# Ledger of designs, part 28: designed miniproteins, single chains, continued (3)

Each design is a single chain, and the fold is of that chain. pLDDT is the mean over its residues in the fold that is shown.

## One batch from the design tools (miniprotein)

Design m8946
Fold by ESMFold2-Fast:
Structure m8946 (fold): chain A 96 residues (1-96)
Amino acid sequence: GREGRGVGWGGPTWAVGVGEGGGKRAGAGAAGGAAEGAGMAGGDSTGIDGETWGVGVGTGVRSAEEGARGAALGAASGAGGGSNGPPGPAEGTAAD
């Protein structure tokens, strides 16, 4: 039960109405809606900049600066960013 900060921005889980003190109701519905519109709001909690494109110092910033809007970057990165690119040899062999 997190209180949540911000209305739909800080975290789609409890962002709606801090008074609810963790209304998963908004998280369930708002999560999808927020991701479609804001994307960044949800990712901020998940760490959009800290997930995949955040791994390369400058890479994350460059992506955003080149025009890869946070919302679009989040979708494209997850789909083609390769966060889960190698479905089989994802780990273990990465330390090569």
Scores: mean pLDDT 37

Design m8947
Fold by ESMFold2-Fast:
Structure m8947 (fold): chain A 80 residues (1-80)
Amino acid sequence: MSITEKAKKVLDEAKELIENAVNKYKDPKLAVELQEELLEMLDIYNQLVESKDEKEKEELLKKLEEKYKELKEKIEKEDS
């Protein structure tokens, strides 16, 4: 799997996680916060796709994975 394919998978999983959380909690403030996180992840993904440096792509993928982890932790806190 290419770096770009890995990044796309992370982004797609983040989108599904956000849609599920918004539908489950029905909290407008949480929905706005999660949409802002998604926009940041989309920006990172676009930078990764446009980059021609393999090291830069690896760093951007790592940043995207860290953002996804933060997103999961934020949603899990709402469940408890």
Scores: mean pLDDT 81

Design m8948
Fold by ESMFold2-Fast:
Structure m8948 (fold): chain A 66 residues (1-66)
Amino acid sequence: MEVEEFTASGGGAVALASELGARAGDRITATRYIENGEEKWRLTSARTGRETVMSARGYENLLKLV
């Protein structure tokens, strides 16, 4: 299991606003896991307690915004 943490920037906060209620400055924890042989990432907002799941490609695209 791989765990990453980041602080949401303006771009990252916009991308995660609907799923996590994220705002700029929020701490996000991303956990990598394998489901049915496919890499997935679970993202959790420390402030809101909300979670979302995205593909490896989705996570790579998100990281380009932060």
Scores: mean pLDDT 79

Design m8949
Fold by ESMFold2-Fast:
Structure m8949 (fold): chain A 65 residues (1-65)
Amino acid sequence: APIVYFEAKSAEELKELIEKAKNDPLVESISTFIRSDGTAYIVVKLKNGTVVYIKTSKEILEEAL
């Protein structure tokens, strides 16, 4: 399955990406994955099998939520 990467540099940018994903009819699921090093990923699975990783920091993620 194809993998696509985005990076969110601010809470505002992350909110915009999450809002777009929530409003996309091709989105099957949205999940969050946080690493012990403080890196966070929003994982968006599309109905066509594409997986989108939105890379951010735990700090930006907590600010966006």
Scores: mean pLDDT 82

Design m8950
Fold by ESMFold2-Fast:
Structure m8950 (fold): chain A 94 residues (1-94)
Amino acid sequence: MNLPPEITEEDKKNALERIPELQKEAPEIPEELYEKLKEAIENNDLIEILKVLKEMVETIMDVLKKEGKLTEEDLKAYEEYMKKIDELIEKLKK
């Protein structure tokens, strides 16, 4: 199947449904980043969504590190997220 240059309706629904759960699970992430994420989704800006997701992961990692709650599992998740996001951005850039 072809990947359209714009965000699909399914992607929008999945992302919007996950935001409230992420906000409850990670209240350490500033509401400003969740607001940016929602705006990027509304604007069909997939590259911006990916960039905001990178910022969110970086923010949660910084907070967890300062609180001494950083786990090896979180580090692996961070690295995997960064690789996947970078791959997606590269594909979207043509």
Scores: mean pLDDT 72

Design m8951
Fold by ESMFold2-Fast:
Structure m8951 (fold): chain A 76 residues (1-76)
Amino acid sequence: KSKEELLLELRELVVQALQEGKLSEEGALLLGKAIEAASEGDVETARKYAEEALALADPDVAERLRELVEELLEKV
């Protein structure tokens, strides 16, 4: 998948999880910070924020969020 496709899927999943109460606003903010760090090439910081965000997500969505984030980080 392209980087743009991964970002769209990640955004859609985050919005859905927020609406369903499966991800907190804090978790969404941390994912945003992870994406910003990844765009700057700071993979270590991106991974740190992503792991913190995943800890705040329900198991139902945490695995899919992890998959999308890892694919995104591979394209940094």
Scores: mean pLDDT 79

Design m8952
Fold by ESMFold2-Fast:
Structure m8952 (fold): chain A 113 residues (1-113)
Amino acid sequence: APTVTLPASVSATAGQPATITVTVSGLPANARRVIVSVELLDANGRVVSLGIATADVKGGESVTVEVTLPTPAEPGTYTVRATAIVVEIDPETGKVRWVGSPWSAPATLTVTP
């Protein structure tokens, strides 16, 4: 099954876009695309921001995707988590499969003024 990994910590400036580097590994042989979702959660577990990015897969067992998302206006410490959907397409039949990853281990985002 595909797995998603994040850097353990990320820094961002309040109200400025942040770019999170996400690695998707364990790609199946017929993987053609990944759709990566990143969520920011506040101290109460509320989703306060999200970003989605897609990348084409042209072989290999992993892909790195940069996901850009708005940072909250409120400075502080946020939890980052990511998940991915891997799109498999059989090149001979055109058959499509959608394979979800579990959520990544959480990372910390520090938002400064």
Scores: mean pLDDT 87

Design m8953
Fold by ESMFold2-Fast:
Order: C-alpha cells, then structure tokens, then sequence
Structure m8953 (fold): chain A 65 residues (1-65)
C-alpha cells in the first residue's frame, strides 16, 4: 500500500541516513554538500526497493491465495 510503503520507506531511509548525518551535523555546510549524493539518490533507491518488495509480495500472495 502506498501510505504504508511511504511511511516505512521514509522511516527506514531516515534511520539509515541519520547515522551518517550525525557525523556531519557539526556544521550546516557539511550536511548541504552531502545532500547531493545521499538525500535524493540514496533515499530514492531505498524507497524504490521497499516499494518493489511490497509489490512482489502482493503478486505472490495473489498467486497462492
């Protein structure tokens, strides 16, 4: 489901990125520079993986009932 996938994806992406951002939160400049590589690209990849997994699960469940 979209709502569940979006909420879970956001939480998982934030949890994963938070560990790296924690080291970069010394100054805002560091976080801004990291955004170009981590924010859009990494988050999009994690979100896509989660959504694909849910979609595959739904199709499989329909097959076996």
Amino acid sequence: MELDAAAFGLHLAVGSVIGEIEDMTLEGAGVSISRGKLSKDEVAEIEREAEAAIRAGEAFTKEIE
Scores: mean pLDDT 53

Design m8954
Fold by ESMFold2-Fast:
Structure m8954 (fold): chain A 97 residues (1-97)
Amino acid sequence: GEEAKRYVEELVKAKNYQALQNAVETAIAHIKRLPDTPAREEAIKNLEKALEYAKQGKFDEAGKYVLESIDVLEKGGDEEGIEAVTRALKLAYNYVK
């Protein structure tokens, strides 16, 4: 969880909507390949809201929704979901650093 949250902070600071869009869309795609659960559905909804806010230039609000998706997966004990989101965020972070 901590690594993913650090990548969210850096992506928000970069204010690069394409990098954040790519991270969120990749995270959604990875979660959708896993078996469907209520926690994963809620995480996807939060990621979709993050994408909408990012497109509006509201990076702080977008970041909050990405963090909520991570918190939902952590509360559900979904290690595979957390790893999927972390990989997507790490790839985007490596692009903007």
Scores: mean pLDDT 84

Design m8955
Fold by ESMFold2-Fast:
Structure m8955 (fold): chain A 84 residues (1-84)
Amino acid sequence: MKELIEKAREAAKAGDKDAARHYATQAIMEAVRGVMEGKLTPEEAIRIAKEALDILVEAGVLTPEQAESTLKQIEETIRELAAS
């Protein structure tokens, strides 16, 4: 997880939008999987997703509005998975 976030940040700083999107997306997917497997709390997974989306905004992959909308959808999905 931490390694994926760090790689996403490095890619964003280098202007590599494709690499930033790849690593940030992998971090979000791992966070969702962690909730499904009971290894992460919803709050921990949402924090990781927000951090990954903030990196995508910095990289110019997403607008702040798109990142906020995406985070709300991820939060809803995570809470539904945790409630099941």
Scores: mean pLDDT 84

Design m8956
Fold by ESMFold2-Fast:
Structure m8956 (fold): chain A 133 residues (1-133)
Amino acid sequence: SFEELLEENLREVEELVRRLLATPDRAERLALLEEFQRTGHPIAFYAVLLALVEAGVLSRADLRRLLSWLSDAQQDALYDAIQAGTPPREIYEKFLKREVEARLDALGIKLSDEQQLELFETTYRHAKRLLEA
């Protein structure tokens, strides 16, 4: 169900943030993020990524490494949009939706556009709260 998927995504956010906060080495943090990008729930992953960029934990160079599927111009536009305080829904729809949908399809997960946005915003707020604790 959507409720079970939401609970799973919230657990993924908590685990990723916990492991990141326990990892002071930048190179090890990037390796951890690359692992979760491949193995974790895509919505939870990109929600945490957004919160980390806003918190100044991830640089432009880190974002380019993690989002190599975007062009250099799109990567710069994404970073600038995040720093400008663009709403999470707009960030998702403009930059992340296509990649997330490809990952969801590979995992056999079916979500409407509205469910994707609700899940992304909820996991983003949770990640942000955990990073501010």
Scores: mean pLDDT 87

Design m8957
Fold by ESMFold2-Fast:
Structure m8957 (fold): chain A 75 residues (1-75)
Amino acid sequence: SAELERLEAEVAEALREQLADDPSLVEGYLEALRAALAQQPTAEERLALLRGALEAARRGAAAFADFLAAVGAAL
């Protein structure tokens, strides 16, 4: 959906701002996020995951890593 695509783009932007000096780590985090999204059975669960990911990304790299660990994503 357009909302899911927009939220994923906003997460990517927030991570690039927090990790401007490490683009490879940004790509690794986005790959892990996409893997976690693929495990969500419904659109509502994917939307909730992306909203949580955006909030975590805006708090910083450590918060985002903790968020991914909590959802069981491979890093």
Scores: mean pLDDT 83

Design m8958
Fold by ESMFold2-Fast:
Structure m8958 (fold): chain A 78 residues (1-78)
Amino acid sequence: GPSTEARVDAILEAIISLAEKHAGPEAAEKVRQAYEDARAAGLTPAQIVLRAANTAIEAGVDPDEVSEAIQAALDALR
């Protein structure tokens, strides 16, 4: 199966795409910045994903849609 890094990157890309769709390109860049900052701070993969997801939700994305996007990204990597 895919590496942990590939799985995290797929999840982050799904969250970024969802943020852009619902809140525009500035929201997508905020999500990207949040995960880059979390990665630079040495946070775990789970913490990086959580920071990106929370940033998208704060930008106006429905938490249920974020959960569905994460699941779809993981399913695509099977």
Scores: mean pLDDT 83

Design m8959
Fold by ESMFold2-Fast:
Structure m8959 (fold): chain A 58 residues (1-58)
Amino acid sequence: ATKINLSDPSLKKAFKLLGLSADEIMEVDIVSLAKQLAKKFNLDAEAILDNLKKYVVS
């Protein structure tokens, strides 16, 4: 599975701006994380996934 870099400073800043703590991020797989965020904020999972692709570990 494609992993997201949860240690990326830009990603940490984005999560902080969304009001998310690191402890609330349970998934490191990009698709699972996008679905988690979409459900929490009632947003489109595909749009979130496209934005998260910028922070992939590879």
Scores: mean pLDDT 69

Design m8960
Fold by ESMFold2-Fast:
Structure m8960 (fold): chain A 103 residues (1-103)
Amino acid sequence: SEEELKKIEEKIIELVNNDDKLVAEWERLYGPKVAEVVRELLKLDPENVQLKVLLSALAIYKSENVPEELLREAVRKVLSEVYKMSQEQIDQVLEAFEASVKG
């Protein structure tokens, strides 16, 4: 639903705007070694919105049992409407998300 979609969009934006919260979520889900890698990636490229949205979406998918399609729609909307990314940039994040969730 549109209400559920908006809640997921807001959660993505919250994690993108708070590196400490994003790292803490990854530590909760995958442990301290994985969280340390995430922290170092964020330090290496602190302006990489595509990476932050991807990492946020993957954490939400793992923790919340959100339907994949609903999360894909939220990612697309956040990248296009909030961060004003091109279709190519949006597609890069969605392809990386798809590859990551399918294993």
Scores: mean pLDDT 87

Design m8961
Fold by ESMFold2-Fast:
Structure m8961 (fold): chain A 94 residues (1-94)
Amino acid sequence: MLSPEEQMELISKEILRILSRALSEATSQEERDALVAVAEALARRIKALEKRLGRPPSIAELRALLDEALAQVPASLQATFRAAADEMLARLEA
């Protein structure tokens, strides 16, 4: 079983993986800047939630945060972001 610290490191790594995949599909600087802003906001929200809960967020809590982040992703990249997020949640649940 992963420690709380190791779980948070894994979540951070997975968020970077989502960002990397979405950035590979981005065709403009505006899309890239928007993705970075969304990823930074998501990372801050995850850390704030961990601090409030005194534990790493659950899969359900991460799903809720990812759904909120998706609403802020450029429309052209939402499908890629959603697919990467679903793959992340599946890996964390396994």
Scores: mean pLDDT 84

Design m8962
Fold by ESMFold2-Fast:
Structure m8962 (fold): chain A 75 residues (1-75)
Amino acid sequence: KQKKIENLQKAAEYLKKALETGDYEKYYPKALEYAKKADPSVAEEVEKALKDPDKRKAVEESLGIVEEKLTQLQS
């Protein structure tokens, strides 16, 4: 459970960096990698959200998915 939380936190960190810097191509693969390590179901939702052609919107939606799962696991 703790390792899953750590991987989701790293996924969120990379998604936040993508939003902050605009370097979507650099941070997208890292965020997805950590999401997959944490939870395949969450990774699938994130991967679907990241297919949005609006890169900023895609990352915002993905961050929401990851943060929601983190809240559930930490409750």
Scores: mean pLDDT 80

Design m8963
Fold by ESMFold2-Fast:
Structure m8963 (fold): chain A 90 residues (1-90)
Amino acid sequence: SPLKKLNELILEYREKKNELYLKFEEALNAKDIDSAKKIIKEYEEWSKDMIKKLESVETPETKEEVESIKEQSKEELEEMKKRLAQLEKE
């Protein structure tokens, strides 16, 4: 069902997001700019694929949840890029 597929994608999104975010924090703490850039690139590529999958299962009843996840993904990517830019100035 569309709801089952959406729930599976949401779980995948949360697990992968948390994994990448922890790796990003570790790279920042180590001042490893190259690793931080690679993690941002992985997040960007993965999130684009995930958004496409979420949009493919979007229905009127799930639209708000899908839009919320899309917005969260975009905001987190922008925050990661800002934090990396600040580290590069140090």
Scores: mean pLDDT 84

Design m8964
Fold by ESMFold2-Fast:
Structure m8964 (fold): chain A 60 residues (1-60)
Amino acid sequence: MEKIKEKFGEPFEKAYEEFIKDYGVSPPKKSLEKAAEIIEKNNITNAKDIYEILKREFLS
């Protein structure tokens, strides 16, 4: 978790905080790792798109 936040920076932190605010729970580690792979592979840098990926992977 810490390493993912450091790697993607403020956009990831913002998306992660909004996810917790909306769902009342932090994403599971497996969902976070899959989301991180998608974010990295697609060079996603904005919080809004990162949030949508976190949401999608949480529902998978």
Scores: mean pLDDT 77

Design m8965
Fold by ESMFold2-Fast:
Structure m8965 (fold): chain A 68 residues (1-68)
Amino acid sequence: MPISERTERMLLLAVKTHGGGTPLSVRELAEIAGLSQATARRHAEEAVAAGALERLPDGRYRTLLAPP
């Protein structure tokens, strides 16, 4: 499924800042991407639905993008 450009940018910034596969909260994603927590959560849920982000049992998210 397609992801929005904003969602992709958020994921790429997370990978560049913390590395791929690092568990991140909505707050951390919002801070990295310069978004509100509500907007970051929306993009994170879109990415989970698209298979680009994994939702963890504790409510954090993990990127599925590997470092280059």
Scores: mean pLDDT 75

Design m8966
Fold by ESMFold2-Fast:
Structure m8966 (fold): chain A 91 residues (1-91)
Amino acid sequence: MTPIERAILELEIEVGLAKIAAAVDMPELAVEHLRRAVELAKKILEEYGSELSEEQKERLRAILEEALRLAEEIEAPEELLEELRELLSQL
């Protein structure tokens, strides 16, 4: 697994953990995992943005779109919704 692939997998794991937390009525923990996902996505774009393939960008977009959808469903803070939208605009 390449460093980029590992970073994308870590992002997928954080979004997955947010979904599980939301499903078990732990919205505060879901928000915490979504914030970690935002931090990981920012790091991926900062470290690897110029190296990302179109396939990797599509995968990142799909993960972040799912994160945004979950954030809207759990009524996450507006600043988190805005950060997710901003990240999507960069892809």
Scores: mean pLDDT 88

Design m8967
Fold by ESMFold2-Fast:
Structure m8967 (fold): chain A 92 residues (1-92)
Amino acid sequence: MKKALEETVRLIDEAVEALRARRYDEAARHLEKAIEILSTISDDPSAVLTARALQELKEQVLKIKAGEGSPFDEEVVLSLVAMLRSVVRIEV
């Protein structure tokens, strides 16, 4: 479980770098992979809650990619990613 959460943090870091490079598709893929890893430990409530938060973040990234957001939405998404990274590290 701890190792899966550590891998999730690495994927979130990769997603942040992709977002900074405006590679929204790559960022969404990293977030999706993190969700898949957390789903392998579906018997853990904390992993389930973290996966839901990452799913919401992925949806926001895809909306920015589609041009449905404001120019400031990227800063909001980056703030959400930083917060989720903090939550995952607390659980690890």
Scores: mean pLDDT 71

Design m8968
Fold by ESMFold2-Fast:
Structure m8968 (fold): chain A 80 residues (1-80)
Amino acid sequence: PSKEQIDGDISVSLMRMMGSVGLLAVKRTEDPKEKEKLAEDSIKTINKFKDKLSKLNPSYKDEIEKVANEYIEEIKKEAE
């Protein structure tokens, strides 16, 4: 594989790992107010990482955004 493909695959994997960690933290938080704040903070972090990784790997932008948005939606559902 090309360096671009390797760098892109790593970026998608990092996005998935970050999303998974955020979602797990929200799922494990029992206090409703802490859960909501943690969800907001996690979504902000995911969005910042999404923007940065998409700029670094433009050819993988759609895949990075798709993964990030899937985790954001799941986090929102868990925080309700």
Scores: mean pLDDT 85

Design m8969
Fold by ESMFold2-Fast:
Structure m8969 (fold): chain A 64 residues (1-64)
Amino acid sequence: PAAARRNHERLLAARRALEDPANADTPVAFVADSVGLSPFHFSRAFKAEFGVTPGDTRAAARAR
């Protein structure tokens, strides 16, 4: 359905933002807000979609 695609696209954009070195110091809450989600809903939706938390994704990006 269109809503599921839209949610997937938002979460992919957020994931790309978290993996971008230019955003290494940007708070996860700011990334959540940029895709129209509260930090609480963002963390849950992100983990449901990708199997990892936004914080874990950022830590992995910083390690590279």
Scores: mean pLDDT 76

Design m8970
Fold by ESMFold2-Fast:
Structure m8970 (fold): chain A 75 residues (1-75)
Amino acid sequence: MVEELTLALVTGDEQRARELIARMSEEEQREAAEAIAKALKGKDTSTTVATLERLTRDPDPKVAAFARRTLELLA
C-alpha cells in the first residue's frame, strides 16, 4: 500500500493516489503520511508536493486531510 501510494504521488498519478487514500483507515493514513515523508526526506519532492496540493482540493474530506497532513510533514 505505502509503496503504491508513494509511486502514485512521485509520478503525479492523482487518480491512483486518491483511490488508495480513500481505502485507508485513519490509522493507516497517519502511518502512510509519516512513512512517505520519512522516505522522501532529502529528495526532490517537487512532483509529490504538486500532486498533494491538488489533492487538498479533493471533494473527499478524507483525501484532502491526508494531503494536508503529508504536505506539513514534508515541509
Scores: mean pLDDT 83

Design m8971
Fold by ESMFold2-Fast:
Structure m8971 (fold): chain A 87 residues (1-87)
Amino acid sequence: MERLEEIVRRMMEIAGVPQEEMDAALAEVRADPEAARKGIENAIKALSKAYEALEKGDFPGDREKLEEAIELMAEALEISKEEIKKA
């Protein structure tokens, strides 16, 4: 539980979200921690897949926004960008 709240809090702090919005997001994590965990896992897998597509030249989206999303997730999880990319 505490680890999921920590991850969400870090993501919102990095994004510069106001405390009122952060408190609301943390309340949602507390209400359904399994959904929050699955959401984070799915996001990591989606970013990994998108980066694989980028390396193959098949990524149709904004490359800069993908890199920013990977950096934000890596900072929030306190892991390297390479760990997100190889997930």
Scores: mean pLDDT 73

Design m8972
Fold by ESMFold2-Fast:
Structure m8972 (fold): chain A 63 residues (1-63)
Amino acid sequence: SAIGEMVDKFGADEFRKKLDEIYEEDLKIIATITDPELRQKLLELLNKIYQRLLDELEKYLKE
């Protein structure tokens, strides 16, 4: 899996830090959106995607 390849390449801690950095960068981009409804929907989508990636990472590490 793509997550497995990233963990194998960078290590789990480094991969998690990179995910957190990307999440923070995406939050900053979303904060620049002037349409409040679009901003809210993208924020909810980002949080859903981020949580799913963390869940998949946890699942991979528990193998």
Scores: mean pLDDT 80

Design m8973
Fold by ESMFold2-Fast:
Order: sequence, then C-alpha cells, then structure tokens
Structure m8973 (fold): chain A 68 residues (1-68)
Amino acid sequence: ISKEEEEKAKKLGEEFGKLQVRAEKDPKYAPEFLKKAKEVSDFADKGSKELKDVLSKSAQETINKELE
C-alpha cells in the first residue's frame, strides 16, 4: 500500500474511534458517528485487507486512549 493510503486509513480510524467514544458518552454525537461509520464502510469495501487492518488498529488504539 502507498504511504498516502496508509495515512488516510490511520486518520479515518482515529476519527472513527474518537467519535465512537464521544457518541457513547453523549448521544448528540451519534449522527456524526453514523456518518463516519459509513465513510469507514465505504473505504473498507474498496480497500485491501492490509488497509482495513491499519484502520482497525488505529481506531482501537484511539478508543483505548480516549477511555484512559
């Protein structure tokens, strides 16, 4: 995969993870989370397994950091 695709996957995963934690704490963020989840789904449908793994790892690491 290209560095550009990897960075995009990491950024998307980070954004998704942050919104997931925020939506769990405050339902006001649920619409933004759902929109981001659609972006993640669309990216995953076109992405390789390697890019999906990068995104998933980034999201999980971000969730863990946000939960402290």
Scores: mean pLDDT 79

Design m8974
Fold by ESMFold2-Fast:
Structure m8974 (fold): chain A 67 residues (1-67)
Amino acid sequence: MPMMSTDELGLELQELAAAHPDVDAFAAALREKSKTDPDGELFRRAAATLEASRTPPAAAAVGFLKD
């Protein structure tokens, strides 16, 4: 089960989106995070959803936080 709160996840995603403005770079960063984070499955699913939707990283990060 995910250990990270929605606020913590949102902040982490916003930081990654700011560092990686390209969708593919952001998805790659999420996959790298998934290898080391206890909630890796959550980051892995976020990367897959992002790649499928092709949403810009900044908009995707806001969507994950605000949905």
Scores: mean pLDDT 67

Design m8975
Fold by ESMFold2-Fast:
Structure m8975 (fold): chain A 76 residues (1-76)
Amino acid sequence: MPTEAQLEAAKELVREDAGLLVPGLVLPEETVERLAERIARAFEEMRSLSEEERRARFEELARELERTAKEEAARQ
């Protein structure tokens, strides 16, 4: 399981990146928590992956964040 510090860092990353992708967007706290847990867990898993596999995983996470930010913006 990710540490509390890793989850806190992931939550801040999600909030910052969402604001950069969609200025003025406020993500629900449950959405921030879900994405942060996903990101923190993926970083834990990536420790055992090759450099190429880590790049692919990071790309997937970036696409998930972008999609989620756009979906939440469309709801607001």
Scores: mean pLDDT 75

Design m8976
Fold by ESMFold2-Fast:
Structure m8976 (fold): chain A 83 residues (1-83)
Amino acid sequence: SRLEAIIRSVGDLALLLAEHKGFSEELIEKIREATRAGLQSVRDGRFDEAEAVYKGLLRATALLFKGDEEGAMKAVEEGLESV
């Protein structure tokens, strides 16, 4: 679906940034977890949960561009709390 493609694209960008900048394996795994959770929420029709994960990944991506690893981790975790 288009929503799955959008969530995957944001998750993939966040993952590429974290890996390229050499951020922690814990953050990398959390981004992977959040992306999978968001995709599953879309597949299950749980769009409020999918939106929360998507917003978390968007905030994390913006923070990763700034080099804020701690902020990015918090943003991903806050999105996951809705799942």
Scores: mean pLDDT 87

Design m8977
Fold by ESMFold2-Fast:
Structure m8977 (fold): chain A 61 residues (1-61)
Amino acid sequence: MTDEELKAAAEKAGLSAEEIEKMSDAELLRKMAEKLGVNKIKEEEAKLVDELIEEAEKLSE
């Protein structure tokens, strides 16, 4: 993987161009892992919360 590919992947993960310029490749990889993990968990949590609300409404009727 080239440095340019790594920077493009970090930008896709939600890092700003300023953050990418300030960080080393190792720091970029760590921050990308955090952002991707957090975003995936938040999306899955949002779905689970919505399903739980629907189930709770169904049980209350």
Scores: mean pLDDT 68

Design m8978
Fold by ESMFold2-Fast:
Structure m8978 (fold): chain A 62 residues (1-62)
Amino acid sequence: SDELLRQAEELERGRENARKTGEELAKQSDPETAKKIEKVTEQVVGRLDEQAQRLRELAQQS
């Protein structure tokens, strides 16, 4: 489905934006807070990647 592919692409862009935002926030924070931000950013990026991959898989079946 073209719609599923479009949604996957949107999640992929969201992943890129989340990574950039996390990096910028970590850069502006103290080292202890930066470490926590990096961990949260990694979790958010991972979840977006999993969702995008799942949507691409469903698009191939539709």
Scores: mean pLDDT 86

Design m8979
Fold by ESMFold2-Fast:
Structure m8979 (fold): chain A 66 residues (1-66)
Amino acid sequence: INLARAEQVAAEQIATLPAIVQPIARDYVAKALEAARTLSAKETQELLRKLDKQMREDMAKALAEA
């Protein structure tokens, strides 16, 4: 996996999100990239699914309070 390319794509996608949820998205992307550097492929995939679900829940909560 090219982590630099993944980080670039993530940054571009975050920039298209509402400002209120950008910090939440950045925090989860940072955790996902760290997992990809330190964990096995299987462990990374499992953690990424958990992080994606949690990120969506946190973003939905922030948007509902906006």
Scores: mean pLDDT 75

Design m8980
Fold by ESMFold2-Fast:
Structure m8980 (fold): chain A 97 residues (1-97)
Amino acid sequence: SIKEKFEEVFQKKILEYSKGYLPENPYELSDEELEKLVEEAEKVVKEKTGVTFPRGFYEIVVQTYFELNPELTKLPLEEQIKKFKEFIEEVLKEAGL
């Protein structure tokens, strides 16, 4: 289906962002912070596309974002959510929505 092709393109783009990169400074997210960020990613994707992805996909997206922006883990959770939501919206836009 069209939705499956969209999901494959989106997943490929996200995986390419994390490929072969190891951050100099490790980042740390609590289980609660990870859960809230995953919930926000799912919410944005559903609102924009009407599609729901597997949880593992959202976890890769969260991990990739903070691996590229490790200093963001030092911000309050509300600010982390705000910046991450903006990132997801930009990725969706670039994916052809």
Scores: mean pLDDT 69

